# Designs tried in a protein design run: designed miniproteins, single chains. Part 73

Each design is a single chain, and the fold is of that chain. pLDDT is the mean over its residues in the fold that is shown.

## One batch from the design tools (miniprotein)

Design m2528
Fold by ESMFold2-Fast:
Structure m2528 (fold): chain A 100 residues (1-100)
Amino acid sequence: SDKALEELKKEAIDMLEYLLERAKLLHPDEPEVIKQIEELIKEAKEKIRKAKSIEELEEIFREFAEKLKEVAKDNPELVEMVESVEESFLLTVKTLKEQE
């Protein structure tokens, strides 16, 4: 459903923006780490906007989460947040697919 895809894109972008704001709060003294996170989020947002299917959107989000966990590997709190957000997004996708 085109409507479900557009709603999921909005949810994905909102989750990415949430992660960025939380990363800034957890790492105020690490500008290079924040810059890497901002660059990954910018890339992910562009891919999300261009996604043509829910399956493509799921793949984009999984790739983003993997890359962000690698950048954040020395911060277990940020890794746990990324894992929680990824789980939440994938559950939202599953729920919407079951309602169609």
Scores: mean pLDDT 83

Design m2529
Fold by ESMFold2-Fast:
Structure m2529 (fold): chain A 100 residues (1-100)
Amino acid sequence: SPEERRRAVIAAVLAVLKGEAYFTERLLQKVLETSTDPEVKALAEKALEKIRELKEKLEELEKLLSDPSASLEEIEEKLEEVLEIANEVTRLEKEILEKL
C-alpha cells in the first residue's frame, strides 16, 4: 500500500540519519579534542549539542514508526523536526570548516 511504502522510506531515512549522527558526533569530538582555536571549539560544542537533540528526535521517530497506532501525519511531522535539526548541524559543520 502507499502507506506501507511511505513508512518503509521513512524507516530507511531514519537508518541513514542515525548512522550519520553517530559518525558526525565522533568527528566533532575529535575536532573539539585537537583544535587550539577557541571559536572552533565553541562551534564544535554547539554542533555536539545539536547532535544530542537530533539523537533524541531520531529515537522519538523510531518509537512512532514501531507503533502501529501512530498516524502517518505524526510520523512525517517528527521526520520534519529531525530534518530541521540535521540542517542546523550541517550549517555548524560548514562554519567549522570555514575556520579550519
Scores: mean pLDDT 88

Design m2530
Fold by ESMFold2-Fast:
Structure m2530 (fold): chain A 60 residues (1-60)
Amino acid sequence: KQEALEAAEDGLRLASTVSGEEKRELERLAREALENPTEENRERINEAMLRVGHRLGTEL
């Protein structure tokens, strides 16, 4: 779906701003959504982006 592809792009952009395990997780989930753009994969990358965003807000 278009929404899954957009979520994957957003995840890759967020991944470019972080490092380590968070970067790998976002890249992995974004790759999954790009290869299989299903609603489930869109939800997974969105959940990871929310977790990373929350953590960045807490750390900063």
Scores: mean pLDDT 76

Design m2531
Fold by ESMFold2-Fast:
Structure m2531 (fold): chain A 85 residues (1-85)
Amino acid sequence: SPLVREVVIAALRQEAAELLASSDPALRAVGETLLRIADEAERQRLSPEEILARLREVAATSDPASAAVLEGLVRMLELLVESLR
């Protein structure tokens, strides 16, 4: 659904904004990555499932701390997508 995609992209941008406001450079780097994924998702019209798969792919190639943040976000977004059907 285009509406579900828009909500997921908005959630990614919100999470990115919070991470970019962090004093921790590692968290800011995750925020930058989330903005790139959000821009890619909007430009390429990725489905919610494709956005979640992209986040998991990035988590799999990230350091453990960054991977934990990304996995937490994936779990949150999965619940959000389920609530929107």
Scores: mean pLDDT 86

Design m2532
Fold by ESMFold2-Fast:
Structure m2532 (fold): chain A 78 residues (1-78)
Amino acid sequence: SAEEQEQQAVTQVQNMGNNTIALTKQSISNGEKALDQMKKTAKELAEKLGPGTAAAVENQLKQKEKQYEQVKQEVLAS
């Protein structure tokens, strides 16, 4: 169903975001590469699954990008 596809897409971006944060804590360079891959995957999911899922995925991506920037600043300050 469309609802199941949206839930799967959001969950995928959430999982990629969590992995990006974990990688960033160990290596900013690896975190940046993971963030780039997450952005590409989110864009592909948005284009493939239509405007409702696109909005949900983009909102999740924005939340994870904000979290990434905060964690990156914390790592740089340490």
Scores: mean pLDDT 86

Design m2533
Fold by ESMFold2-Fast:
Structure m2533 (fold): chain A 98 residues (1-98)
Amino acid sequence: ALLEIIVYSKTKEDAEKFAEAVKNAVSSEFFEEDGYYVARLLVEVRSREDAREIAEAAYEAGAEKVTVISRKSGAEATFPSSDRETLAAVIEAMARAE
């Protein structure tokens, strides 16, 4: 399933670190918004492990928050990167709904 993963970071380097850590990204876009450096990735999530790796990558990259969007359903949720278990569960649930 293809999900849009948006990471908000305090530095450009942290946003780039997240994008490099996500192995199943189909596309990546970088921009600045509201004082954040933002990485917007379209990611193919095929398994629970993929969801966990995305959540862990955001935490390890030092991101502040992550928004997950399903393009098919329009479902959207935002979580602190520190809440990686909830983030992984939501990514898995949204991917399974597609």
Scores: mean pLDDT 84

Design m2534
Fold by ESMFold2-Fast:
Structure m2534 (fold): chain A 89 residues (1-89)
Amino acid sequence: SSSDKKEMQKTIDKANELIDKANKRLLELEKLNQQGKLTKEQREKMIELAGLVVGMTALITTIKKSEAYDDIETLKKLIKRLEEKLKEL
């Protein structure tokens, strides 16, 4: 329905905004890593954050191609995980 399509688009828009924030943070962390300023724990969190961004980007591509409404609920869960990971860094 038109309502379902609007909710899907709002969820994708929120995911893309969060992915953009995560990519900006990853660029900052990579600069610090190149300077030897990251701890082992910070490097592990950076890798986890990068993995979430890749996974969410792939899922968004799948949702756009198939209009898979079940995948929107998965995307909402990944949004929450990415928000939590960004708070840890």
Scores: mean pLDDT 85

Design m2535
Fold by ESMFold2-Fast:
Structure m2535 (fold): chain A 55 residues (1-55)
Amino acid sequence: MQKKIDEMLAEYEKAYKEDPSKRPEVAMQMMLQAKSIEEFKQLAEGLRKIIEEEV
């Protein structure tokens, strides 16, 4: 599970750097792919950290 989440977060970070305007759409798609509450929380926390570090 963690390995998969790390790969998804890496993909999001790459996409965000290529087109920041797509940030909300990419984040939403990743969150919708979460299959459990735990996976959802891990993705949400990872996305939040990536966004906060960019600021």
Scores: mean pLDDT 68

Design m2536
Fold by ESMFold2-Fast:
Structure m2536 (fold): chain A 69 residues (1-69)
Amino acid sequence: EAQELIERAEKLKEEAEKLLEVAKEEQKEGLENVIAGAERARELAEKGDLEGAKILIEISEDGLKKIKE
């Protein structure tokens, strides 16, 4: 469902943006990549590329998880 993927991408972007406000310099590039990935995934979902959006969301979610450790 496109709506679910859009919501996941928006939540991911919001979480990464909040972390970016308090991030160490070495974490900023990774967080910026997560934000960019979430934005692109949202565009893909809106365009109807649900498979591309899902893959990009999963990659970006994994990236965020590694940064949070």
Scores: mean pLDDT 82

Design m2537
Fold by ESMFold2-Fast:
Order: sequence, then structure tokens, then C-alpha cells
Structure m2537 (fold): chain A 74 residues (1-74)
Amino acid sequence: MEEERKAIADGLAERLKAAGFPDEVIEKVRQGLLEGPEALRKTAEEVKKKYPEFGDAIAAMLEDAIRYLEELEK
């Protein structure tokens, strides 16, 4: 589980970096994913509010990751 979570976090961080997101956002998303679905959901809401132009796209990506993490924790 931990290794799978890390792989997802690394993949998501790479996609965000390619999309031009700030390092602060990328770091928070990666840390949130490693900490769990509740932390990642909070990060998604914060990013959507602070970066509205990017927030919809990132919120959709993070929602998918959150659902996957919740399924793993079931």
C-alpha cells in the first residue's frame, strides 16, 4: 500500500509539474496524497479556491486519486 501510494503521488506530482503548477501546490498535493484521502481532499479544496483557473482541472484529478486511496483503505 505505501509503495503504491508513493507511486501515485509521484505520478500526480509529475503531471502537475508538467502543467506548470507552482512548487508549493505540487508539494502540498504530494504530501496530502501520502498522508491520506482526507488530507488530499483538503488540498484540492484549497487549490481550487486559491487558483480558480486551474482549480477545476486539479480538483478533478485529485478527486480521482482520493477515490482510489479510499478504496485502498477500505
Scores: mean pLDDT 72

Design m2538
Fold by ESMFold2-Fast:
Structure m2538 (fold): chain A 96 residues (1-96)
Amino acid sequence: EEFSDAEIEADIAALAEKDELSALYARAIVEAHRAGLGRDEQLARAARVLAEALGVSMEELIEIGRKAQKEYNLPEDLSDAELAMLGARVLVQKRR
């Protein structure tokens, strides 16, 4: 999807007023995308930002994601970045 930088920045700012974690995630993805990084590195950067905001390690997020992967019978070929993002989503949901 093609959005202007101004529209993206405005959307992230509006999101931050409602949900600071979702805004952090969106900003990390947008910044990594603008840096020309691929999907897995975009997810890894977003997961690192969320891990710091949640007060947990990336290793802990990967473990939470791996448990969810087994529980929901998801593919075993998920990357560590995908597992960390799954773990972050699970942890955010539990804390809300």
Scores: mean pLDDT 74

Design m2539
Fold by ESMFold2-Fast:
Structure m2539 (fold): chain A 78 residues (1-78)
Amino acid sequence: SLGSKEEVEKIYDEIIEELAKRLVERGIISEEEAERLKEALRNQDQKTVEELLKRHPGELEKVIAEADKLLQEKAEEL
């Protein structure tokens, strides 16, 4: 069960890793931007996340769609 804080944090980290991987594979962001995004999300660095997303304004909707899809897929696996 997803009852413990540690279990939820582990799933969150797995989601971050998978999201970054999918965004790179789709050519939405570079591998360097993906690493920066992962670190920013893990550190709750909202400013860095916003700066990265603003660099890809025409792709922001695609990033949101991939994140939403990944969260839905993870919910279905639980």
Scores: mean pLDDT 71

Design m2540
Fold by ESMFold2-Fast:
Structure m2540 (fold): chain A 75 residues (1-75)
Amino acid sequence: SPEEERRRLDEAGLLAQPAVDLVAEALRRSGLTPEEVARIGRELGVVIESDDPLELARGFREMAPRLAEALLRAG
């Protein structure tokens, strides 16, 4: 149902929020362009293949510290 789908998306958003905040702060401090960010993402091999928002959120949380560190080193 739309209500169940929305609850799942909200839960995924809550799970991902600390990782989103971490990466956003690293982006802000690094001063990198979108093109530079895309290059770093490719070099790290960040690929999360899932149609489940919760699995995407968990995968992003696992990758976020490595991505944030790479962004800060490149900036």
Scores: mean pLDDT 77

Design m2541
Fold by ESMFold2-Fast:
Structure m2541 (fold): chain A 73 residues (1-73)
Amino acid sequence: MAEELKERARQRYTALAQQLADDPELQARVDKLRDQMLRTLDVLASSPDFEKDAAAAERAFDLQLQAMFEEAA
């Protein structure tokens, strides 16, 4: 269900942001990405292809997260 996916996303990104407490710029970027993911899941919750659309969104956000950490390294 959408609420379960939103809670899982919130927990995952919040945990990552906590690990970056000493890097405020990267932490802010992770927090922003979390908020965007939650908004995207809210929009997709009404989609007839929710499972497929949610999976595609999760993949896209995972790639953005990976790119952010790659840039920081």
Scores: mean pLDDT 79

Design m2542
Fold by ESMFold2-Fast:
Structure m2542 (fold): chain A 68 residues (1-68)
Amino acid sequence: SLKDLSVFELLGRLAEAIAAGDPEKALEVTRYLKERGHLDAAVRAYRAILQAFPDSEEARKLLEELLK
């Protein structure tokens, strides 16, 4: 379960999701980084998602909300 993973393990799952072409999974992993208060890691993760999936309106919106 993603909720039980460390930050390092979450970053690994993010890389796997991006490599697999799975933006929904990448967003799910990044949500757990954000909820655990790892805001800098979450910002970097949303930017990585947008680099891999430029048309992800959800990633753009969530990144903008996090930068406020």
Scores: mean pLDDT 83

Design m2543
Fold by ESMFold2-Fast:
Structure m2543 (fold): chain A 70 residues (1-70)
Amino acid sequence: MKEKVEEIKKKAKEEILNALKSAPDDFTAMSKIGEIAAKAFKELQKYVSREEANLIVIKTVNEAIKEYEK
């Protein structure tokens, strides 16, 4: 169970970082991040509570943005 959550989190973070690096503008980046976050949130809810899934998604998005800004 936890292994699947970690895989989803890692994949989402990588996809968000790629979106940030490849997007021509902030609107496109935000749109792609929103799609990635929505997919991750749905998938995570199969393994964890809605509340945990939401926290994991928020944390993952914030971590990816901070890593990109380095």
Scores: mean pLDDT 82

Design m2544
Fold by ESMFold2-Fast:
Structure m2544 (fold): chain A 104 residues (1-104)
Amino acid sequence: GMKEEAKKLLDTTLKVLEKSVREAIKLTKQGDRKKAELVADIGLALAHITASVLRLMGVPKELVDEFIKAAEEAVRAALEGDEKKAEEALERVKEAAKRIVEAV
C-alpha cells in the first residue's frame, strides 16, 4: 500500500542523505570544499525529489516542509564542518520521515 511505498522511498533517501552528509563533513575537514558541495548537493537533490513524490502521494505540505528543512540544515552543518549539528539535523530528518510514514 501507500504506506509501504512511502517507507521504502524514505528509507532509500535517508540512507543516501546520511552518506552524503557524512562524506561532505569528511571532505570539508580535508579542505576539499568543491567535492564536499557536490556530494552534499546530490543528497539534497534526492531529498527534494522525494519531497515532490510525497506531495503527489498526498502527504501534508507541513510534514514535507519539515523534512526538507531538516535535510537543508544537515547539509549546511556538514559544509560548515559541524559534525554534531549535522548529526542532530539528520536525527530530525529521520523523525520527520517517521511522521510522514504515519500520515500516509
Scores: mean pLDDT 90

Design m2545
Fold by ESMFold2-Fast:
Structure m2545 (fold): chain A 60 residues (1-60)
Amino acid sequence: MAEELAARVRAGAVTPEDARRIVEAMEAGDEETVAAVNAAAAESAAGSASLTAAVGEVLG
């Protein structure tokens, strides 16, 4: 799960389902998933933008 989400973030291809799983991981205190996703977002501006947009849709 964490590696699959990180790969999608790195590719800039975060889906609304992926964003919901990331928000759930943050709320559950899943540090492993959150750290993997944050590291992937830091590797790519496109990944960071995709993650921010998708999470914004889930939360908004």
Scores: mean pLDDT 77

Design m2546
Fold by ESMFold2-Fast:
Structure m2546 (fold): chain A 86 residues (1-86)
Amino acid sequence: SAERLAEIRENLTPVMARILEAAQAAAQQVRNDSSDETQLAQLERLLAVVREALAEARRRGAPEEVIRRLEELARELEREIARLRA
C-alpha cells in the first residue's frame, strides 16, 4: 500500500492546486454577478470547501506552497464574508 499512497500524494497536489484556482475564480465571479445575500451564501460554501481542502492538505503533507495558497484563499474568503455581513 506504500506505492499506492505515494501515487495518491503525487496526484493530490495538482488536484488541490486546480481546486484552489477554481475556488478563487468562482469567488471572484460570485462577487461580480450576484446580490450580497447570494454572494454571502456562495462564499460561505466556498470557504467550507477550502477549509476541508486545507485540512486534507495538512494531514497528507502537501507541499508548503499549496498549504500557503489555501490558507491565503481561506483568509481572503473570510475577509469578503465579513465585509458582506457588515
Scores: mean pLDDT 71

Design m2547
Fold by ESMFold2-Fast:
Structure m2547 (fold): chain A 100 residues (1-100)
Amino acid sequence: SMAEKRLEAELARLKDASKEEQVSHLIALATLLALTGALDEAYKALDEVEKISGDESLTKKLREILDQIAENRNDIEKVKELNAQVLKLRKEIVEKLKKG
């Protein structure tokens, strides 16, 4: 699928990037994949975020929000609220990585 090819291309592009860059870009891609209904590939992107960050709790919360984004993708106000939660969780994961 185009979604699978996009995920593979992003993973290849990010291979030598910082952990913070990898996590930020993979969460952004996972959100876009959920918005397009490619939820299985969104989960695969989050699995990579979990491997990089080691944070099962925050990635589980992201998965739950991406499920809601996929279900509500035609509701612009709901997607906006859910995306704000994604951005907050992304910031928390990135800040934890910076602290070591």
Scores: mean pLDDT 87

Design m2548
Fold by ESMFold2-Fast:
Structure m2548 (fold): chain A 85 residues (1-85)
Amino acid sequence: MGGEIREANLWLQKKKEELKKAKTLEEQRKIMLEMLEWAKTQSPEVAGLVGASVVQLAEDLNMPQSLIDELRERAEQVLKDLLAK
């Protein structure tokens, strides 16, 4: 029931705060990749939420387009892999 989405939102808020404290592009990329790795262990609904959040955060931080594209592809792959089960 709705508890998974609530827990995911709380975890995402903590990761967003961690990301705001990251001063380098390398640290920000590492946090975003950790978010996508966590998404692999969750439901497709939670993984979709995390993937969308990662892409939006990368755009908000004005990351290079190549990195935004990489994160989008990785997020889509996570969701596809979960839906193939």
Scores: mean pLDDT 80

Design m2549
Fold by ESMFold2-Fast:
Structure m2549 (fold): chain A 86 residues (1-86)
Amino acid sequence: KIQELIRALLEAWRNASDSEAAAELVAKALGVSVEELREWGRGGEPPPEVKELLERVEEELKKVREELLKEDPSAPPEKIEEAFLK
């Protein structure tokens, strides 16, 4: 199931022009509601198992993000350039 979570996070990252859509994808992959994710974002404590999975996925996501930027700029390079000017 962690592979499904990684895929959902990758898809959310690729389409990160809309954070709400990203939240829905992550919630679906975790089997929780967007409201639960929102509560965790407000300082709620996620279950330890979910927190541990998120930490692992976040590390993997950082690696994949760099890989995608180099081989598949589906991360919108134009928007990245706009944000950083150069």
Scores: mean pLDDT 57

Design m2550
Fold by ESMFold2-Fast:
Structure m2550 (fold): chain A 89 residues (1-89)
Amino acid sequence: MREERRRRALEYLKRVIEEVAKALEEKLEALGEKNKAPQEVVDKAKAEIPGTVERAIAELEAMPDEEVLRLAEEVERDRERIEAMLAAG
């Protein structure tokens, strides 16, 4: 039971990390295109994303079951809150 719950929570958190990373890459690219940031700064920031994602995933896999499950609940709650604010605006 706990092992299955941990696996589902990790799967969810990894998906969220990948989704956030993609959105961040797209935003950084848009900032470069609009000349709101130097291209070298944008390129460096984009290059750091894969390493940050790998580190975040490794940290999640090293976390105790209790922390992984709690983090998944907190992230899902924050996503619902953000989605509710976007729906209201």
Scores: mean pLDDT 75

Design m2551
Fold by ESMFold2-Fast:
Structure m2551 (fold): chain A 65 residues (1-65)
Amino acid sequence: GAAAASAALQRHGGASPELAARLGAAVAKGTMDASGAAAGVQTRDGASPEQASAAGRAIHELGLG
């Protein structure tokens, strides 16, 4: 769910708690895929391509996005 996606974005993407909560909620609703969430942490929180890729992969492994 949203909490698991948010945790993955924080641990792997370095997202702020606020951004992770917003992106995680969108992924859990199905309005955003894993790639969209990965792009979000790059553009808004300055995550590296490697961090964004790791976060997207973790979300995909959760069966989200």
Scores: mean pLDDT 78

Design m2552
Fold by ESMFold2-Fast:
Structure m2552 (fold): chain A 94 residues (1-94)
Amino acid sequence: GPRLLTPAEAAALRRVRADPAAAAELNGLLFKITEAAAAGDKEAAERYREELVALVRRAADALGLSPAEREAAVRAAEKAAENAILAGEVMASM
């Protein structure tokens, strides 16, 4: 089943997504993760997951998030990537 975000993780990710440029890049990477997973391309899905986490780290640092909020944003990104992989795998099984 999908990984649920904690309230702290959800709040931190919302702060990152408040920047339209960061939100667009996040959505693009999540789409690429889902497409790679649907194609069975585990290497591409992992590469896009790493890019997503790196993007969220940079965005959190640029926003001046506290260490705890930065960690929550990174955990939220990891869970979002896991959910995107699951969505792609479900699509591939249909």
Scores: mean pLDDT 88

Design m2553
Fold by ESMFold2-Fast:
Structure m2553 (fold): chain A 68 residues (1-68)
Amino acid sequence: SAELEEKKARLEELIAEAAEISPGLAQVARWFMEELEELEKTKSEEEVLKSMEQVIALLEEMIASLRA
């Protein structure tokens, strides 16, 4: 769906941003992306979107904290 692709694009942006700040955070973010891809195979779109939103929020907070 367009919504899933939009969230994936945002997650990739955050991973790239994290890589400039902390290679370790980028690796953790990549691991979350892999977990979300596995969820796509077995879970509803609604459940996957909710999980993606939680991961995006967590990464945004961590990146903001590192930049402060």
Scores: mean pLDDT 82

Design m2554
Fold by ESMFold2-Fast:
Structure m2554 (fold): chain A 96 residues (1-96)
Amino acid sequence: SLDELVQKAIELTKKLLERIAPDLSPEAIEQNIKYLEDLAKEKKYVELVQRLRAIYAMAETVRDQMTEEERALFDELRKLIEELENYLKKQGIEVP
């Protein structure tokens, strides 16, 4: 379902940020994740996907510094974003 896909993307984003974002405190990560959860609750799926893309783009800048495990999380996040975009497209929602 869309809700399960969104929950997986948010959880994976949290795991990735905890590993690769050294400048973010645990509190700052939790606040960012809460924003994603609030967007999902309000069904603001376009804004949710755009925020996930922004986080992914930030993570991509440090990809060469990632461990094999961190790269696996990064690649899975890309897959989940693509699955969310495809799901929304089938519902007639294009993410710009």
Scores: mean pLDDT 86

Design m2555
Fold by ESMFold2-Fast:
Structure m2555 (fold): chain A 70 residues (1-70)
Amino acid sequence: GNVEKIGEYLAKKYGLPRAVAERIAEEAIRLISEEGLSPQKAGERLARKFGVPLEVATDAAAMAAILLGK
C-alpha cells in the first residue's frame, strides 16, 4: 500500500532502516489524510517526532500528499 511505497522510497533514498521509514510513512499519511495538514506542516511535525532532518521529513510528507491526491 502507500505506507510500503513511501517507506521503500525513504529507505532507499536516505539509507533509513525500513521499519523506521515505514513508521515515518504511516505518520505522514495520518497527518495529511486525518489531520489535514499541508506537506510543509506535516514535514515539520515529522522532523520533530522522528528526529530526522527537515529535508527527509518534508520529502516523506510530499510523497504522502502525491499518493493521496492532495
Scores: mean pLDDT 87

Design m2556
Fold by ESMFold2-Fast:
Structure m2556 (fold): chain A 90 residues (1-90)
Amino acid sequence: MKEVEERSRRIAEGLRLAKERGLKVTIQLTNADPDTVRSALEGAGESGVDVEFLIDNDPDGTRFAYREAKKYGVKITALSPDAQREMDRF
C-alpha cells in the first residue's frame, strides 16, 4: 500500500540523514502495520544510528515489534501500559 511505502521511505531517509550527521533519532510507531515496523527496525539496526522506537499498538502488533527489535538489537519503549505488558511477557 502506498501509505506504508511512503512511511517506510521517510523513516529510511531520516535514518540516512541522521547517520551522515551523527544524530540520535526517535521514531514513534502508533498502530503501524507489520511491513512498516519490520522495515523501520531493520533499517535502524543496519544504519548504525542511535535509534529509539516508541511503540503503541494492539497486542499482536506489539509482540511483532518487540520480536523484530530484539532480532536487530534496537531499543524499543512502550507508550502505553497495555503495550508494556505485552513486551514484559517476553
Scores: mean pLDDT 71

Design m2557
Fold by ESMFold2-Fast:
Structure m2557 (fold): chain A 87 residues (1-87)
Amino acid sequence: MTLLDRIRERAERLLEEVERLAREGLRNPSEEKRRELEEKAERAIEELEALKAQAEASSSPEREEILELLEEALRRLEEIVREYREA
């Protein structure tokens, strides 16, 4: 697997986890579910930002593709959290 493939898979997993928690929290709202979603989303954002910083420091030929993928993942994650908070 390439570095791009590994980062894509990790970003996809993070997004899927947050989206699943958001859907569950919307269907079955509780203070505990809200806190769990917020903590998970915060951790996911931190991990994606750390991967982005690592990619920016990298001399990898896939650097630009990795950065674009991570920026898209961050935007999607922020959208999921926003939709949850606005519901």
Scores: mean pLDDT 81

Design m2558
Fold by ESMFold2-Fast:
Parts: sequence; structure tokens; C-alpha cells
Structure m2558 (fold): chain A 67 residues (1-67)
Amino acid sequence: SNISEEEAKELVEEQLEQVEREEPELLERARFVAEGNLALLNLDDPENRAIVEATRARLQEERAAQA
């Protein structure tokens, strides 16, 4: 099966809409982690370093809350 890039984008957006409707907190967390991962690509930018530290702090707090 040959799926166009545009068609693949629509399928992803539809799935994200469903997750956003059913579990918005899960999608918000996934976006936050993705932002941290993108920031790791350029640590020479002080703004990206701040994003990485914020992501790490949140993940540590979540881990502590699970204890």
C-alpha cells in the first residue's frame, strides 16, 4: 500500500485528536517530552538547556508522585 505523506499526516492528526479527546493529559505529557527531546539536539542554545532541565524536573516529580 502506498500512502502519501499528506495522507499519513491526516491519519496521525486523527489519532492525536482521539487521544486528546479521551486522554488529554497523556497527549500533553507526550508533547512535553518530545519538546525536551528536540532541545537535546542543540544544547549550545541556553533556551534548549532550560527546556531539557524542565523536562528532567517534571519526569523526576512524576516518578516521586508514583512512589
Scores: mean pLDDT 72

Design m2559
Fold by ESMFold2-Fast:
Structure m2559 (fold): chain A 82 residues (1-82)
Amino acid sequence: MKIAIVYDGYGTRYDVIIREVAKEYGLTDIELFSSGELGKTKDDLIAEKKKQGYEVIEVDGLGLTDEDVRERVEKALKEKFG
């Protein structure tokens, strides 16, 4: 099953952090989608990916530091898979 991680934010740096955290949870079949980079609302993007057969994980708004980003991603993954 394909997993879509949907997040708010603008910047490819966040993709690196998200993939690193996802790997720690054993998630290897993941695709990342930024609502900001795609010019869509998060809700519209989630609905679109669910219709395409993805299991969607929502990440709350990203922080200012790499550690804040990591914390928010870990929280989202723990809520879904913990």
Scores: mean pLDDT 74

Design m2560
Fold by ESMFold2-Fast:
Structure m2560 (fold): chain A 74 residues (1-74)
Amino acid sequence: GEIDVNELTEEEVEDLLSEPFLDKEKRKNLCKLLEKAGVKATEDTVNEKLVEYCQEKGISPNDFKKIAQAILSA
């Protein structure tokens, strides 16, 4: 279902980050999360935009907890 970006926990964001490309709903929800952080993404570009976001913030793409914290704090 559609998510409320302000309601998501760190664990839910980490789940979205681990498999965004395998589930259309997860990709759509991750796009909404990235938009909250000021990053415009589509279901087809979400992985590329997430990598760009990690590079801009100086976060390792394997540090899902730190990525989740950064997005939720945006």
Scores: mean pLDDT 71

Design m2561
Fold by ESMFold2-Fast:
Structure m2561 (fold): chain A 104 residues (1-104)
Amino acid sequence: SMLDQIEKLVNKIADIFKKHLSDDVYNQVKQSLDNFLDLVKKAAEAAKQGDIRSAAVYFTAASLLLAEIGYIAKLHVSEEVYEEINKLLKEIAKLAKELFDKLS
């Protein structure tokens, strides 16, 4: 499913962060990644139930967390590692939008 693909990409980003960040910064980013996945799942569930307003709110919150994760990456990893993470973040954003558009 699209959710399974998003979760796999999030796990890839988490693995990259674990290799390149201090434990404290990694734990912060991991919490944001986990919150992102929770919000995407809540958005999908709300959309399936016809609650398009709640789905839009959850999706917007997820998009803001994804932007925050990108910003943390840019500050804390090398340019090369940031480019790798940014490519994965763009793929996640694309899949999340496609999932939301398909359900709404």
Scores: mean pLDDT 88

Design m2562
Fold by ESMFold2-Fast:
Formats: sequence, C-alpha cells, structure tokens
Structure m2562 (fold): chain A 59 residues (1-59)
Amino acid sequence: GDASTAAAKAGAAAKAGGDAATVERAMLQGNSDPRGAALAGRHAADGSGAAAGKAYGGQ
C-alpha cells in the first residue's frame, strides 16, 4: 500500500484494535453464545484490515 493508504489504515487500527480486543475477551470468557463468536469473527475481519494498517504504520 501507499503511505496515504497506510495512514488511513493506521487510524482505523486504533479504533478496531480496541473494539476487537473487547469482543475477543468477552468471547473467550463466555464462548457459550454462537452469536458472540459470529460478532468476534466480524470484528476480527475488520481488525484484520486494521491490523494490516497498524503493521504498515508500525514499520
């Protein structure tokens, strides 16, 4: 990606990182509700893009 793309992804990483971590913790502690797993999957998908942006910005 370009520097502009990396900057945009880095911004998204900060938001998604917090949200994804919260959902993942809730899922790991309970993990009784399949909806929780589905929500964690959706947040992980968003977090994957944000994580890539954070890795880019972290370089």
Scores: mean pLDDT 48

